# Designed miniproteins, single chains, continued (3): the designs that were tried, part 19

Each design is a single chain, and the fold is of that chain. pLDDT is the mean over its residues in the fold that is shown.

## One batch from the design tools (miniprotein)

Design m8668
Fold by ESMFold2-Fast:
Structure m8668 (fold): chain A 57 residues (1-57)
Amino acid sequence: SMEELAEKVRKRLKELGFSEEQIDQAVNYAQMKYVIDGASEEEAIEAAIKYAELLSK
């Protein structure tokens, strides 16, 4: 579900040390990938991590 995806992304990115702002943006990106692109939860989480890393540059 969207809520489970958001929780998994938030937990993972928090463990990796990303800021709350970066986490919120990456959660939105993961949800977009999941709903619009039909990505799996695993693919959406991986995309969110990469997106958060790009936001740090």
Scores: mean pLDDT 84

Design m8669
Fold by ESMFold2-Fast:
Structure m8669 (fold): chain A 76 residues (1-76)
Amino acid sequence: NAEQKYKQGLELFKEGKYEEAAKLYEEAIALDPNYAEAWYNLGLALEKLGKKEEAHEYFIKALRLDPNFEEAAKAL
C-alpha cells in the first residue's frame, strides 16, 4: 500500500539512495495522490538530486494538500 512504499522510500533516502527513494515516493503517490508526506519527501529527494525547481513545486503540492504541514512551508 501507499504507507509501505513511503516507508521503503524513507529507508532508501536515509541510505543516500535519492533516485531510488524518489521512485518509491512516486509509487506511494500513485496509490494515494493526497499523501502530503510523500509529496514532501519526493521534493526532498529531488533537492538532493539537484532538481530544485521541481522540488519547490512538490513542496507547494504538499502544503496545498495539508496547509498545516510546517516542514513543507519551511522548505519554501
Scores: mean pLDDT 88

Design m8670
Fold by ESMFold2-Fast:
Structure m8670 (fold): chain A 57 residues (1-57)
Amino acid sequence: KKEEELKKRKQEIVDRLKARGYITDEQAEVMLNTDFPKEIIDRLEELLRREEAGAAA
């Protein structure tokens, strides 16, 4: 369940990065097939929250 939680968070981050134009489809595929530690996922979430706060309320 916790591994699924991590995968879900990674999927969400990748989708948002792609939607924002920060990464390509190819980069998204690589990221989804890469095992990221939680700290990297947290950093990406923080970055996206910052960008979303500026671009979308």
Scores: mean pLDDT 73

Design m8671
Fold by ESMFold2-Fast:
Structure m8671 (fold): chain A 68 residues (1-68)
Amino acid sequence: SAADDLRALAAELSKDPRIEVELIGDDTLRITSTLSVEKLIGLALRIIGDYPNLSVSVSGNTITVRAR
């Protein structure tokens, strides 16, 4: 399910100390990092590739991932 995909993504990203991950309810994941905008966009593209059923948006230093 999309919720299982969000939990798997959260667990994977939590391994990187440069990335802060927060689950908001059961349908939204907030990713915050001090990485450059280019690196954040690269991360967002990787998430889209790995989880095509998840919605991804980037704003400033934050990536928001939502279950569709």
Scores: mean pLDDT 80

Design m8672
Fold by ESMFold2-Fast:
Structure m8672 (fold): chain A 70 residues (1-70)
Amino acid sequence: MMSVDEILKTMKEVAEMMRKGGTPSSDVKSLMSSYIEDASKKLEDAGKIEESKKLKEEGKKLTKEIEKKM
């Protein structure tokens, strides 16, 4: 299973690729938010509550960074 850090790294790379491809920040934000919610729920269901919490907090920071760029 991927660590929280690996999940966040992958999301950041995907977001950067999407932005370079001309995808609007709002669409990138929506996709990232959806992915974070899904991954966080899976971690919680696996009993990894602290990892789920960390992913949600770090994902919220990444989402805000994308939003501020708008």
Scores: mean pLDDT 75

Design m8673
Fold by ESMFold2-Fast:
Structure m8673 (fold): chain A 77 residues (1-77)
Amino acid sequence: SLEDKIASLPAEFQAFVDELSRFGKVTDLELVGDELTVTIDGGILESLARELARKNGLEVVSYEQGEQTTTITVRPR
């Protein structure tokens, strides 16, 4: 399940996903190598997403905001 995928992530990624979930429901999650892609059903400003990533030792590799969803890819700094 999605919940099981989140629980299995490294702590830094879990903390980032937990903070993102306050802005919208997490609808998709993919870890490929050291890059985590998270999609939320909601909006978050790019500047805030980058700040949240940085606080958790991560950096934003890509940010895409649609009308209903935001997709963010992060990796360890």
Scores: mean pLDDT 85

Design m8674
Fold by ESMFold2-Fast:
Structure m8674 (fold): chain A 94 residues (1-94)
Amino acid sequence: TTNDNASSVVQSFTKATYQANQKMGVKVSQSTQDQQSKLMSKGVKSKGMTVDQVKQGFDDYADGWEKLRGEKGKDGKDTVRKAVDDSVKSVNDK
């Protein structure tokens, strides 16, 4: 369903974001990850966002990694973008 597809992309995004943070030496709690996932899922549902719109928002967020972390943020950006792209492709291919 649209909710299942959007939720799958949200989960991939949040997981990749926290993995990227860990690689950069930033530890984020499971509670923070869960809260972020819930807030994003509510936003997607309330606005009736498509998978493509969700992807665009996450790509924009990932672009911020390089700005916030300089050159070190590029690996984090690439990690997050790839995870989102892979998730979008997976749900579109089903």
Scores: mean pLDDT 69

Design m8675
Fold by ESMFold2-Fast:
Structure m8675 (fold): chain A 75 residues (1-75)
Amino acid sequence: ELEKKEEELKKEVEEKIEQFKQQLVNLSTGNGGPPKIPASLVPLGRSGLFQLYEKFKKELEEEKKKKLEELKKEL
């Protein structure tokens, strides 16, 4: 069922985006222990972290689009 696979993929991408957002928040506030994001990115400040988040979100949206294209091609 294509619709179910598309919904699962959408949910997975949204969860990854949300997790990354939480990591950036923790990094910017110094809260929640060592972030999974390299410490070298900390000096970027809020603007730099926001740009990093936007790039990551864009990459995940492109990945999602590519996976949806592959799912449609399999039909």
Scores: mean pLDDT 66

Design m8677
Fold by ESMFold2-Fast:
Structure m8677 (fold): chain A 69 residues (1-69)
Amino acid sequence: SAAETRARAEELLRRAERLGVRIAIAGKHDVAQEVGRLLAEARRALEEGRYEEALRLSTKAVDLAEQHV
């Protein structure tokens, strides 16, 4: 459902935000910036009701962040 897709996107977005902070603290600024870019796009997609796109972007952000923690 759209509600389940939204909830999953929001969960992954919060996870990627936490990982992005850790990456920035570790001095990996280029990676932190790219995670931040994906998160900004995911937030816009959520605001616009594009929940499947938000899920895709949040998943990409988590996958990128987890490679660098």
Scores: mean pLDDT 90

Design m8678
Fold by ESMFold2-Fast:
Structure m8678 (fold): chain A 66 residues (1-66)
Amino acid sequence: DKKKQEILEKMKKHLEELAEKIKKEYPDAEVTVEVDENDKFTLKVESEDFSTEESLSVDDLLEALK
């Protein structure tokens, strides 16, 4: 559906921008953005000082916007 595709494109851009910001603040950090076949995005940041992983689903966002 068009609405789901628009949200997917927005999420992808948002996470890519966020990954770039994190890499600028922590140049030695490994920043990975993954998208699975269920349109679930995972942002993983790993550095010597910290490690964190967050997941966002398009379906969760669609439900929140209803």
Scores: mean pLDDT 72

Design m8679
Fold by ESMFold2-Fast:
Structure m8679 (fold): chain A 80 residues (1-80)
Amino acid sequence: AEHEEVLKKIEELLEKAKEYLREGKYEEAAKLLAEAYILLVNSDVIPEEDKEKIKKELSELMEKLNQEARILFQELIEKA
């Protein structure tokens, strides 16, 4: 289903962001988190239960970013 494809892409972005966070690549992680967030908020096909789960995971991963990468994340989501 369409929602399964979007969810899978978001999960792949979040997993890649976790890898970059482990490597200390905060800018790269912020870009992937922003892409996942934009997909989440612009998708009408994702069930609300899954949206809430992803929002929580995004918030937890964003807390692991440094200040500069958090600013980049905000700029990227505001631009979309």
Scores: mean pLDDT 82

Design m8680
Fold by ESMFold2-Fast:
Structure m8680 (fold): chain A 59 residues (1-59)
Amino acid sequence: GGQPGAPTATRDGEPLPPEEQREYLRRMAEKSREEAEKLADDPEMKENHEAVAREAERR
C-alpha cells in the first residue's frame, strides 16, 4: 500500500484516482530514465535520476 505521507500526483489540486496515480508515476519513471541518459556527463546526477525512476517504478 502507499505511504500516507508520500507525495501524490494531483490535477488541479485534487489527488488522482489510484489507476491514474500509477500511470503518472510510470510516466515520471520514463522521463527520469530519459533525463539520466542525457546526463552522461554528470554521473552523480545520472545515478540520482535512475534512483528516482526505480522508486517510481516500485510504486
Scores: mean pLDDT 70

Design m8681
Fold by ESMFold2-Fast:
Structure m8681 (fold): chain A 97 residues (1-97)
Amino acid sequence: AKEYNEKGLKLAAEGKLEEAIKEFEKAIELDPNYLEAYFNLVDVLLLMNKPEEAIELLEEWKEKYPFLSEGFDVLIKKIKDEKFIEEVKKKIKERGK
């Protein structure tokens, strides 16, 4: 799992976000308990402006790892706040033109 996670991180740093996701998915397939790969996949989805997919994934993880639910709830809340902030920034730009 760690090897695919490292490949994913390198690809993400190079801006190859779709390729990074595939490597993180491989890390998860090999070790579904390797939470670092899940968190890195969420980060890449956010960089791609796919917060809804990230939230859906985190909700699945809450069912699978209930003792880690608090951490996943914090991430879901943060993702929702970022989406709200982006919408506010877009409206400000629209009104300035």
Scores: mean pLDDT 73

Design m8682
Fold by ESMFold2-Fast:
Structure m8682 (fold): chain A 69 residues (1-69)
Amino acid sequence: MITDAEITRGLADIYLALGNKLLEQGKYEEAADLFRKASELYRQAGDVDGAKEAEENSKIAEEKARLAK
């Protein structure tokens, strides 16, 4: 049985993976937005570790976006 939390975490995993792809392509602003979305979804699902990872990746992407100005 799939719970609402499991569905939400699965969606967060998709956003995290997509964010990583965009980060690899140098699309830092788009990557940061996706990582922020993933972090929020992980938090809603109760996945504290996933939320922290996504938030850290979002901050890295934001810094890279600022430096690429």
Scores: mean pLDDT 82

Design m8683
Fold by ESMFold2-Fast:
Structure m8683 (fold): chain A 68 residues (1-68)
Amino acid sequence: SAREQLEALLEELSKDPRIEAELIGDDTLVITVSGSVEELVGLALRIIGDYPDLEVSVEGDTITVRAK
């Protein structure tokens, strides 16, 4: 389910010290990456590929991921 994918993503991201992920409510993750725009975009594309039930949006230096 989308929620299970969101929880799996949060656990995966918690293992990378360059990534800060915050759960807002129970359906939204806000992700901040310490690095370049290229690293941010690369992470967003990976999430889109690995978690098809999640909606991914990139705005400035932040990735927002929502359960569909």
Scores: mean pLDDT 80

Design m8684
Fold by ESMFold2-Fast:
Structure m8684 (fold): chain A 80 residues (1-80)
Amino acid sequence: KLSKEEKIERAVKAYREVLRTLGYSEEEIEKNAEALRELAENHPELFKEAVKHLAELAKRDPSIPEEVKKLLEELAKELE
């Protein structure tokens, strides 16, 4: 079981990997990663939904690494 900060850091790390796999620039990756972190701090209910949505999207994309899919799935379950 992870602390709140550890959950946020893992979500941000996984999100960066998803965006990188999808071909986003490093500038876009950092902007989106920071937006997710701000969401976690200010709107935890929306952060939870965002992680669940990201996990489902990652499952459908064969280009996303399996370890990233698993991390997002476990994180979404833990945030439930």
Scores: mean pLDDT 82

Design m8685
Fold by ESMFold2-Fast:
Structure m8685 (fold): chain A 76 residues (1-76)
Amino acid sequence: MKAEAEKLTEKAREALAAGKYEEAVRLAEEAIRLDPENVEAWELLVEALRELAKENPFEWSPKLVGAAAKLSVAKK
């Protein structure tokens, strides 16, 4: 399970680097579903949501706020 989450986290990182922000969100959310303690997956989710919120804040800002709050907790 954690190994699969790491693979999804790597794919999310690649999607984010390619500017595929919605795909990066999907992959990061799948990684978090498999391993909610994966801080890197939460960081990638927040970064992808931040980019999407620049284009449509009403659609993406609520998800961004929620993900950022959970990332703060996951680092503790």
Scores: mean pLDDT 79

Design m8686
Fold by ESMFold2-Fast:
Structure m8686 (fold): chain A 71 residues (1-71)
Amino acid sequence: LSEELQREINQAIADIALAVARVTGSEIDLERLAKGTGLPLEEVQALADRWIAEGLLERGEKPGVYRGVKR
């Protein structure tokens, strides 16, 4: 696979994790998401910041942990 396609696949895995968190109301740990997706932590943090701005995530109880906004 090209590096570009691999990044798209890794991004899709992150999007699936967000969708699951939103359906279940569960928490996303950014370090665990980065490890699970293969994305750099700074890239996962940028995604989380965007998702918060879009109302899809809210801050969790621990640093680096966020909760899916149900809908």
Scores: mean pLDDT 78

Design m8687
Fold by ESMFold2-Fast:
Structure m8687 (fold): chain A 88 residues (1-88)
Amino acid sequence: MAAPEVLSVEVDPAVVTKTAGEAAEAELTVTATLRVDGVEKTATKKVLVRVPARPEAGVERLVVPVELEVDGQKVTVEAEVEVVTRAA
């Protein structure tokens, strides 16, 4: 079989909001569209991520590697979520 080709990766929620000085936990639903042997397939996985506490307000991106299975093949995709830390 040809290796799976990653066409797109979607993360819901794409944005996690927290308050400065607080850690947050978010359950992300990661949906990847892949091409396997010329056929487009969708794989979805839920992952729980912990966002560390930071004292400063700001916007940052968190990259989470997620292992998906499509037709018995394992594919690792990078899920990007935006972390918005608001001032306390």
Scores: mean pLDDT 78

Design m8688
Fold by ESMFold2-Fast:
Structure m8688 (fold): chain A 62 residues (1-62)
Amino acid sequence: MLYRLTATEDTEVYLNGRVKLKKGDEIILTEKPILGKDLALGRTVDGNTLFADVSAVEVEEI
């Protein structure tokens, strides 16, 4: 089952380095992300761990 992480505002994520996302940019996750207090933690299709600001992203199952 796949998940979509969508940036709700311009933000920066950590995914094998710092990556700038613009509002509306999407990243596909292979597992249900863990939503912490400040950070969302996900796994991308390339097997990388993604860290994002919880307040700047939304996640949906696809």
Scores: mean pLDDT 83

Design m8689
Fold by ESMFold2-Fast:
Structure m8689 (fold): chain A 70 residues (1-70)
Amino acid sequence: MPTREMLRHQLDTAKTQADAGIAAKDETTLRRSLKNLEMILKQAREVGDEETVAAAEKEIARIEAALAAL
């Protein structure tokens, strides 16, 4: 089972990758980050990590907006 610390680390990594993809307008990087964040969101919901759920949902919305702007 993922720990809350592991989920937080994974979220930080995914956020950094998403920020880079948004800045570069790189669809491949954005789609990869979206997939990773969806997995983090699912795992966070399963362990009841509300803070990580909220953060992951926010990052997913940012990536979806960036993809729509391409």
Scores: mean pLDDT 82

Design m8690
Fold by ESMFold2-Fast:
Structure m8690 (fold): chain A 80 residues (1-80)
Amino acid sequence: DEEKKKEVAEKLLEEIEKYLSLSDEELEKILKEAGLPLTPEQLRKILEKAKEEIKKVLEGEISSKEAVEKLEKFAEELKK
């Protein structure tokens, strides 16, 4: 339910903050292991955007669906 979704969002926010605290070298290693065609800079931008949108969901300003749509659109734009 909504309570459980909020708990999951808070845990995701904490994990995102941990990743944002990592060095570019550490992020590059993670990206290579995950097979993701992203630079550390692009990943940081996506994580920063995810953090912003998750906070808005927790504050009740937007839905989880709207947050995902905004993140997908942002990730698409970064690839250009």
Scores: mean pLDDT 77

Design m8691
Fold by ESMFold2-Fast:
Order: C-alpha cells, then structure tokens, then sequence
Structure m8691 (fold): chain A 70 residues (1-70)
C-alpha cells in the first residue's frame, strides 16, 4: 500500500531522486523514470499514478525536500 511505502521511505530513503525511483519501482516503471531529470521524474510519476505522486509530493514537502525539485 501507499501507506506502507511511505513508512519504508521514512526508515531508508531521504533523497528526492531515490524516493521517486522507489515509487516508480512499485509500478514496474523505474526504467522509464531513471533517464529523466528530477522535475520530469515527478511529472512522469504523476502521469503514471497521480495518487502515488501526490503522496510522494506531500512526503517530500513534510521532509523539506520540495525545494530540490528542479
């Protein structure tokens, strides 16, 4: 579940790139995100799964990492 994913992230991953790639792995689409710039990774995730993308964005915002999206 998304909730279980976010709990795992809080224990293991702290960079926006790693978080976005791990989210893409849940969808089996990590290879589609990998070559993209960080900002485009988030946009692509939103196209693939808007609910998951929203959860990831809120997590990044709570961690103060949103400013690293460029």
Amino acid sequence: SIEEFLQELSEVKYTPEAILLDAAELLGKEDELQPLPLKEKLKKLEELDPELAEAVYKYLEEQGLVNLLE
Scores: mean pLDDT 75

Design m8692
Fold by ESMFold2-Fast:
Structure m8692 (fold): chain A 71 residues (1-71)
Amino acid sequence: LVELAEEGARLAVEYARAVAAGDEEEARRLEERLAEVEAQMLALAPTASPEEREEALRVLAEGQREAAAVL
C-alpha cells in the first residue's frame, strides 16, 4: 500500500507540473495513471494494517501539498 501511495504522490506532483506547463496530453496520461494507482490502493486498503494505512495517508498528504505548491 505505502509503495502505491508513494507512486500516487509522485504522479500527483508530475500531473500538477504538466497542468502548470499547459501540457494537456501529458496531464491526461498522468491523470489516467493516477486513477489506476488510486484504484489499486482502494482495493488493498481493507487488507492493510492501521500503521500501513496511516503511513500511506501521510505520503499522499505530502504529495498533495507538493502538487498544490507547483500549481
Scores: mean pLDDT 77

Design m8693
Fold by ESMFold2-Fast:
Structure m8693 (fold): chain A 111 residues (1-111)
Amino acid sequence: DLEALRQRLKEREEQAKEAVEYLLENLDDPEVLELLKELIEAAKKSNMPYTGVLGTLVARVSGSLEITSLAGEALEAGVPATEIAELLLRLVRGELSPEEVKKELEAMLNK
């Protein structure tokens, strides 16, 4: 049923927004890195969460989905989810600029 699928996708989008707000409110929690790593690993397995939680998080911080795309390419190239999670967490915390994160992801892809 196409209508049931549309409703399920809307529910997933709302859950992704709630997850992003929780992450942004709890950036000082050391468990946030583990949670972000789990989200990235889930995205790698299903591809769907890339347009949800990770896409929403990156868009909120950088205004660009290019970083999410590069992170996906790095995961496919075999870069560990933990390294990508640490890089994205540093972006969200304002410790790295979007340009610095893009540069680091591109460097990971060239190894």
Scores: mean pLDDT 68

Design m8694
Fold by ESMFold2-Fast:
Structure m8694 (fold): chain A 85 residues (1-85)
Amino acid sequence: SMEKEIEELLKKLKEALKKKDYTSAFEYGNRLLQLIQQAMLKDKEKGRSLAEKVIKEFEEMMKTADKEGQRILRLLIKRLEELMK
């Protein structure tokens, strides 16, 4: 399911940030954005709920991320917020 793929990508992104693998973190983040955009196109309400969940997870990751990880997470949050408008 899309929800399961999103949860797997969130775990991979979190692990990549812990390892300071910013390239992989950015790739996983962009894949999450693609899935959320697809969800929004199929069901705007469901897509918005998934986007809100992912934003909350990114905000939690920001609490422990270094400056570069925080920069990536802030960019991804901004892009998700734009998709929700």
Scores: mean pLDDT 88

Design m8695
Fold by ESMFold2-Fast:
Structure m8695 (fold): chain A 90 residues (1-90)
Amino acid sequence: PQELFDKLKEAFDRYLEARKLYEENKNGPPEVVEQAKQLLLEAGKEYQEALDALDAAIAALSPEEQQAVLQKLSDFLREQLEKLLAERQK
C-alpha cells in the first residue's frame, strides 16, 4: 500500500538525517552527542515500526498484489541504498 511506503520513506529519511547529525557531532560536547544519539535511536525505532507495518500489510495481500508491492519495495530499497552510499562518500 502506497501510504505505508510513504511512511517508510519518511522514517528512513528521518533516520538518515539523524545519523548525519550524530556523525557531525560525535566528537562534540557530551550533551550534544547524547541529544544526537537519542534522535538516532528514536528515528531507528520509527523506521522499524514502519517496516513491521508494511510487512504485515504485504502478508495480507493476494499473491498478485504481493508481487506488485515487492517490485515497488525493491525499487524503494535500491533508492535508499544509493542515498546511504552517497552519505558515506561525503
Scores: mean pLDDT 77

Design m8696
Fold by ESMFold2-Fast:
Structure m8696 (fold): chain A 71 residues (1-71)
Amino acid sequence: MTEEERRQRLADLLAQVAEEAGHTDYAEKIRELGPKASLEALREAARIVGDGNWSDEALERAVKIIEESAK
């Protein structure tokens, strides 16, 4: 699996988590910006979501990390 494929897969997983949590807006942002974010940023976002037990606060922090990395 290439780095691009790993970014895409991780972004898809995070977007799915956001959708399941009822945050369709976060899921849309993750799908748009995830492929542009670094692998390190996506891994950190996944760690925050996991550690935060998929809370709204954890998802918000994860989206912010992805947005900053995608700039």
Scores: mean pLDDT 79

Design m8697
Fold by ESMFold2-Fast:
Structure m8697 (fold): chain A 90 residues (1-90)
Amino acid sequence: MEKKIEEELKELEKLYGKEFVEKIKKYVEEIEEELKDKSLEEKLEILEKKYKEYTAKVNANPDDLDTLAKAVAYLLVGMKVKLELAKKKE
């Protein structure tokens, strides 16, 4: 999972530049800090809702790279939470 996230970030760096990836990393840290006191199930529910909201904003204004970076950050944190939740249910 972590290797796939690192590979996706490298591809995004090639497409949108290093500054865009640094923005994603900053939003990931901010999101993880905001959700630190929540259960994995609560985190997933919040992250899925926020990802849908930000994806809709990206579709409305595709030139807004800040909104795109935040949508990607919610997706990546959601993927991490899904992996942790899957490990606990096995």
Scores: mean pLDDT 79

Design m8698
Fold by ESMFold2-Fast:
Structure m8698 (fold): chain A 73 residues (1-73)
Amino acid sequence: SREEVARLFREHVERLAEMLRSQGLEEEAEEVRRLGEEGVEAILAGDEERFEEVAREMEEVLGKAMEEIAKKL
């Protein structure tokens, strides 16, 4: 169901955001949570195109976060 997919996606997003926060990436964690909310809305609406847009934006944020983590090592 859309509700089950949305729940799993929300859980995944929360885990990602917490990982980023634990690395001191509060801005990126907040951005991931914001995109996560948009993704949940897209899933519940059955808007596959919007979900793909959210997924692309989330990949960009995660890429930036990984660069910042690498700089702190």
Scores: mean pLDDT 84

Design m8699
Fold by ESMFold2-Fast:
Structure m8699 (fold): chain A 70 residues (1-70)
Amino acid sequence: HMEELEKEIKEFEKQYPKEEVERIRATLDAMLAATLAGTGRPAPSEEQRLEYHVRALRAWKEVDEIAAAK
């Protein structure tokens, strides 16, 4: 499943500016770290981290598509 998540992220990097994708991923990592630090919960696994990144990129793409369709 990890390989599928990485492939999906690479497809976003091909479709969108690399800087934009990196910014979204970095922002999500920072937000997750801040949130988890406050709760005392363990850091997400690499698989969970990739899943969160894919979900965030999908949500961003949907919002971008809606904005473009306006």
Scores: mean pLDDT 74

Design m8701
Fold by ESMFold2-Fast:
Structure m8701 (fold): chain A 109 residues (1-109)
Amino acid sequence: SLEELRARLLELYEELQRLVAELEAAPPEEVDGLTREIIERVRELARLLREAIEVADPADEELRTELRALASGAVGMLEHILATRELSPELRAELEGLIEELRELEARI
């Protein structure tokens, strides 16, 4: 249901905020592992956002505002990681790809 989808999106966003905070405090040897976990959560967020966009009523401005905020917030978190942590070229490319996907989804909301 849309309510279950919304609840999962909010839960997942809170998980992302926690993981990003953990990454900020992480020693160099934990950065790759935490970044991969963040990537998997963001992939799930993007998938659920896409589903929410397909089923959301265009007239539900409160929900649309919330979905835009989740997409925009996730972009900000990934841009912060790229700016502040030293990452492998593979992880940088994956984060850059997810930023583009989230920006495209935000534009469709």
Scores: mean pLDDT 87

Design m8702
Fold by ESMFold2-Fast:
Structure m8702 (fold): chain A 72 residues (1-72)
Amino acid sequence: MEEQRREALKELAELEGIEVKSDNPDELIDQLVEHRLKKEIETIKKYFPDELKEQYIKNLKARFERERAALR
């Protein structure tokens, strides 16, 4: 079961263009979550009104922290 989880996380990282640096599932989860969070923050900064950016970024960070905890 742990081996299948590691392989699935590695495949997801490779599909998103993330260089796999560790076989540790927690580190792979951190890399995936941080990569996705960075992309979403860039989207908010580019397309959202300035008055809403800060609130949306805060909500997004809170969501990804909950997701990270749930995957561990």
Scores: mean pLDDT 75

Design m8703
Fold by ESMFold2-Fast:
Structure m8703 (fold): chain A 60 residues (1-60)
Amino acid sequence: SMKEKAEEIKKEALEKVKEALEKNDYSGAVEILLEMREKLKEAGASLEEISKYLNEILDS
């Protein structure tokens, strides 16, 4: 389902963002978030859903 696909995209992005931030690679973290946004758009997620997923990652 679209929801399951979105959760997989979010989980992969969260793991990669954490690794980038642990290395103080802020540019890499931003690129990962931008890639996640594009994948979520292609998966059919709304702007509201994308914003929610981005906030969940940033709060982690």
Scores: mean pLDDT 77

Design m8704
Fold by ESMFold2-Fast:
Structure m8704 (fold): chain A 84 residues (1-84)
Amino acid sequence: MSAAMEEERRKKLEEAKSIIDALFENLKRIIKENGLSKETLDEIFNQILSELAKQLRETLGLDDAEIEELMQYVEKKLEELKKE
């Protein structure tokens, strides 16, 4: 029982991380092509955090603990993006 629930949780997290990775690849391209300002980047980051948390919860049926883990992954990706 616990092992089956853990496997399902991991699968959902892997799918969500793949979606996040694709989103950040597209975002990197858009930023480089459009020369966005720091204010615009901060606004986009806030919008991504809000919208992504909502979509992951609604689409994949993720709980609060799963959302928290994914938000930590998103924050790591945002920090990496800021270094470019």
Scores: mean pLDDT 73

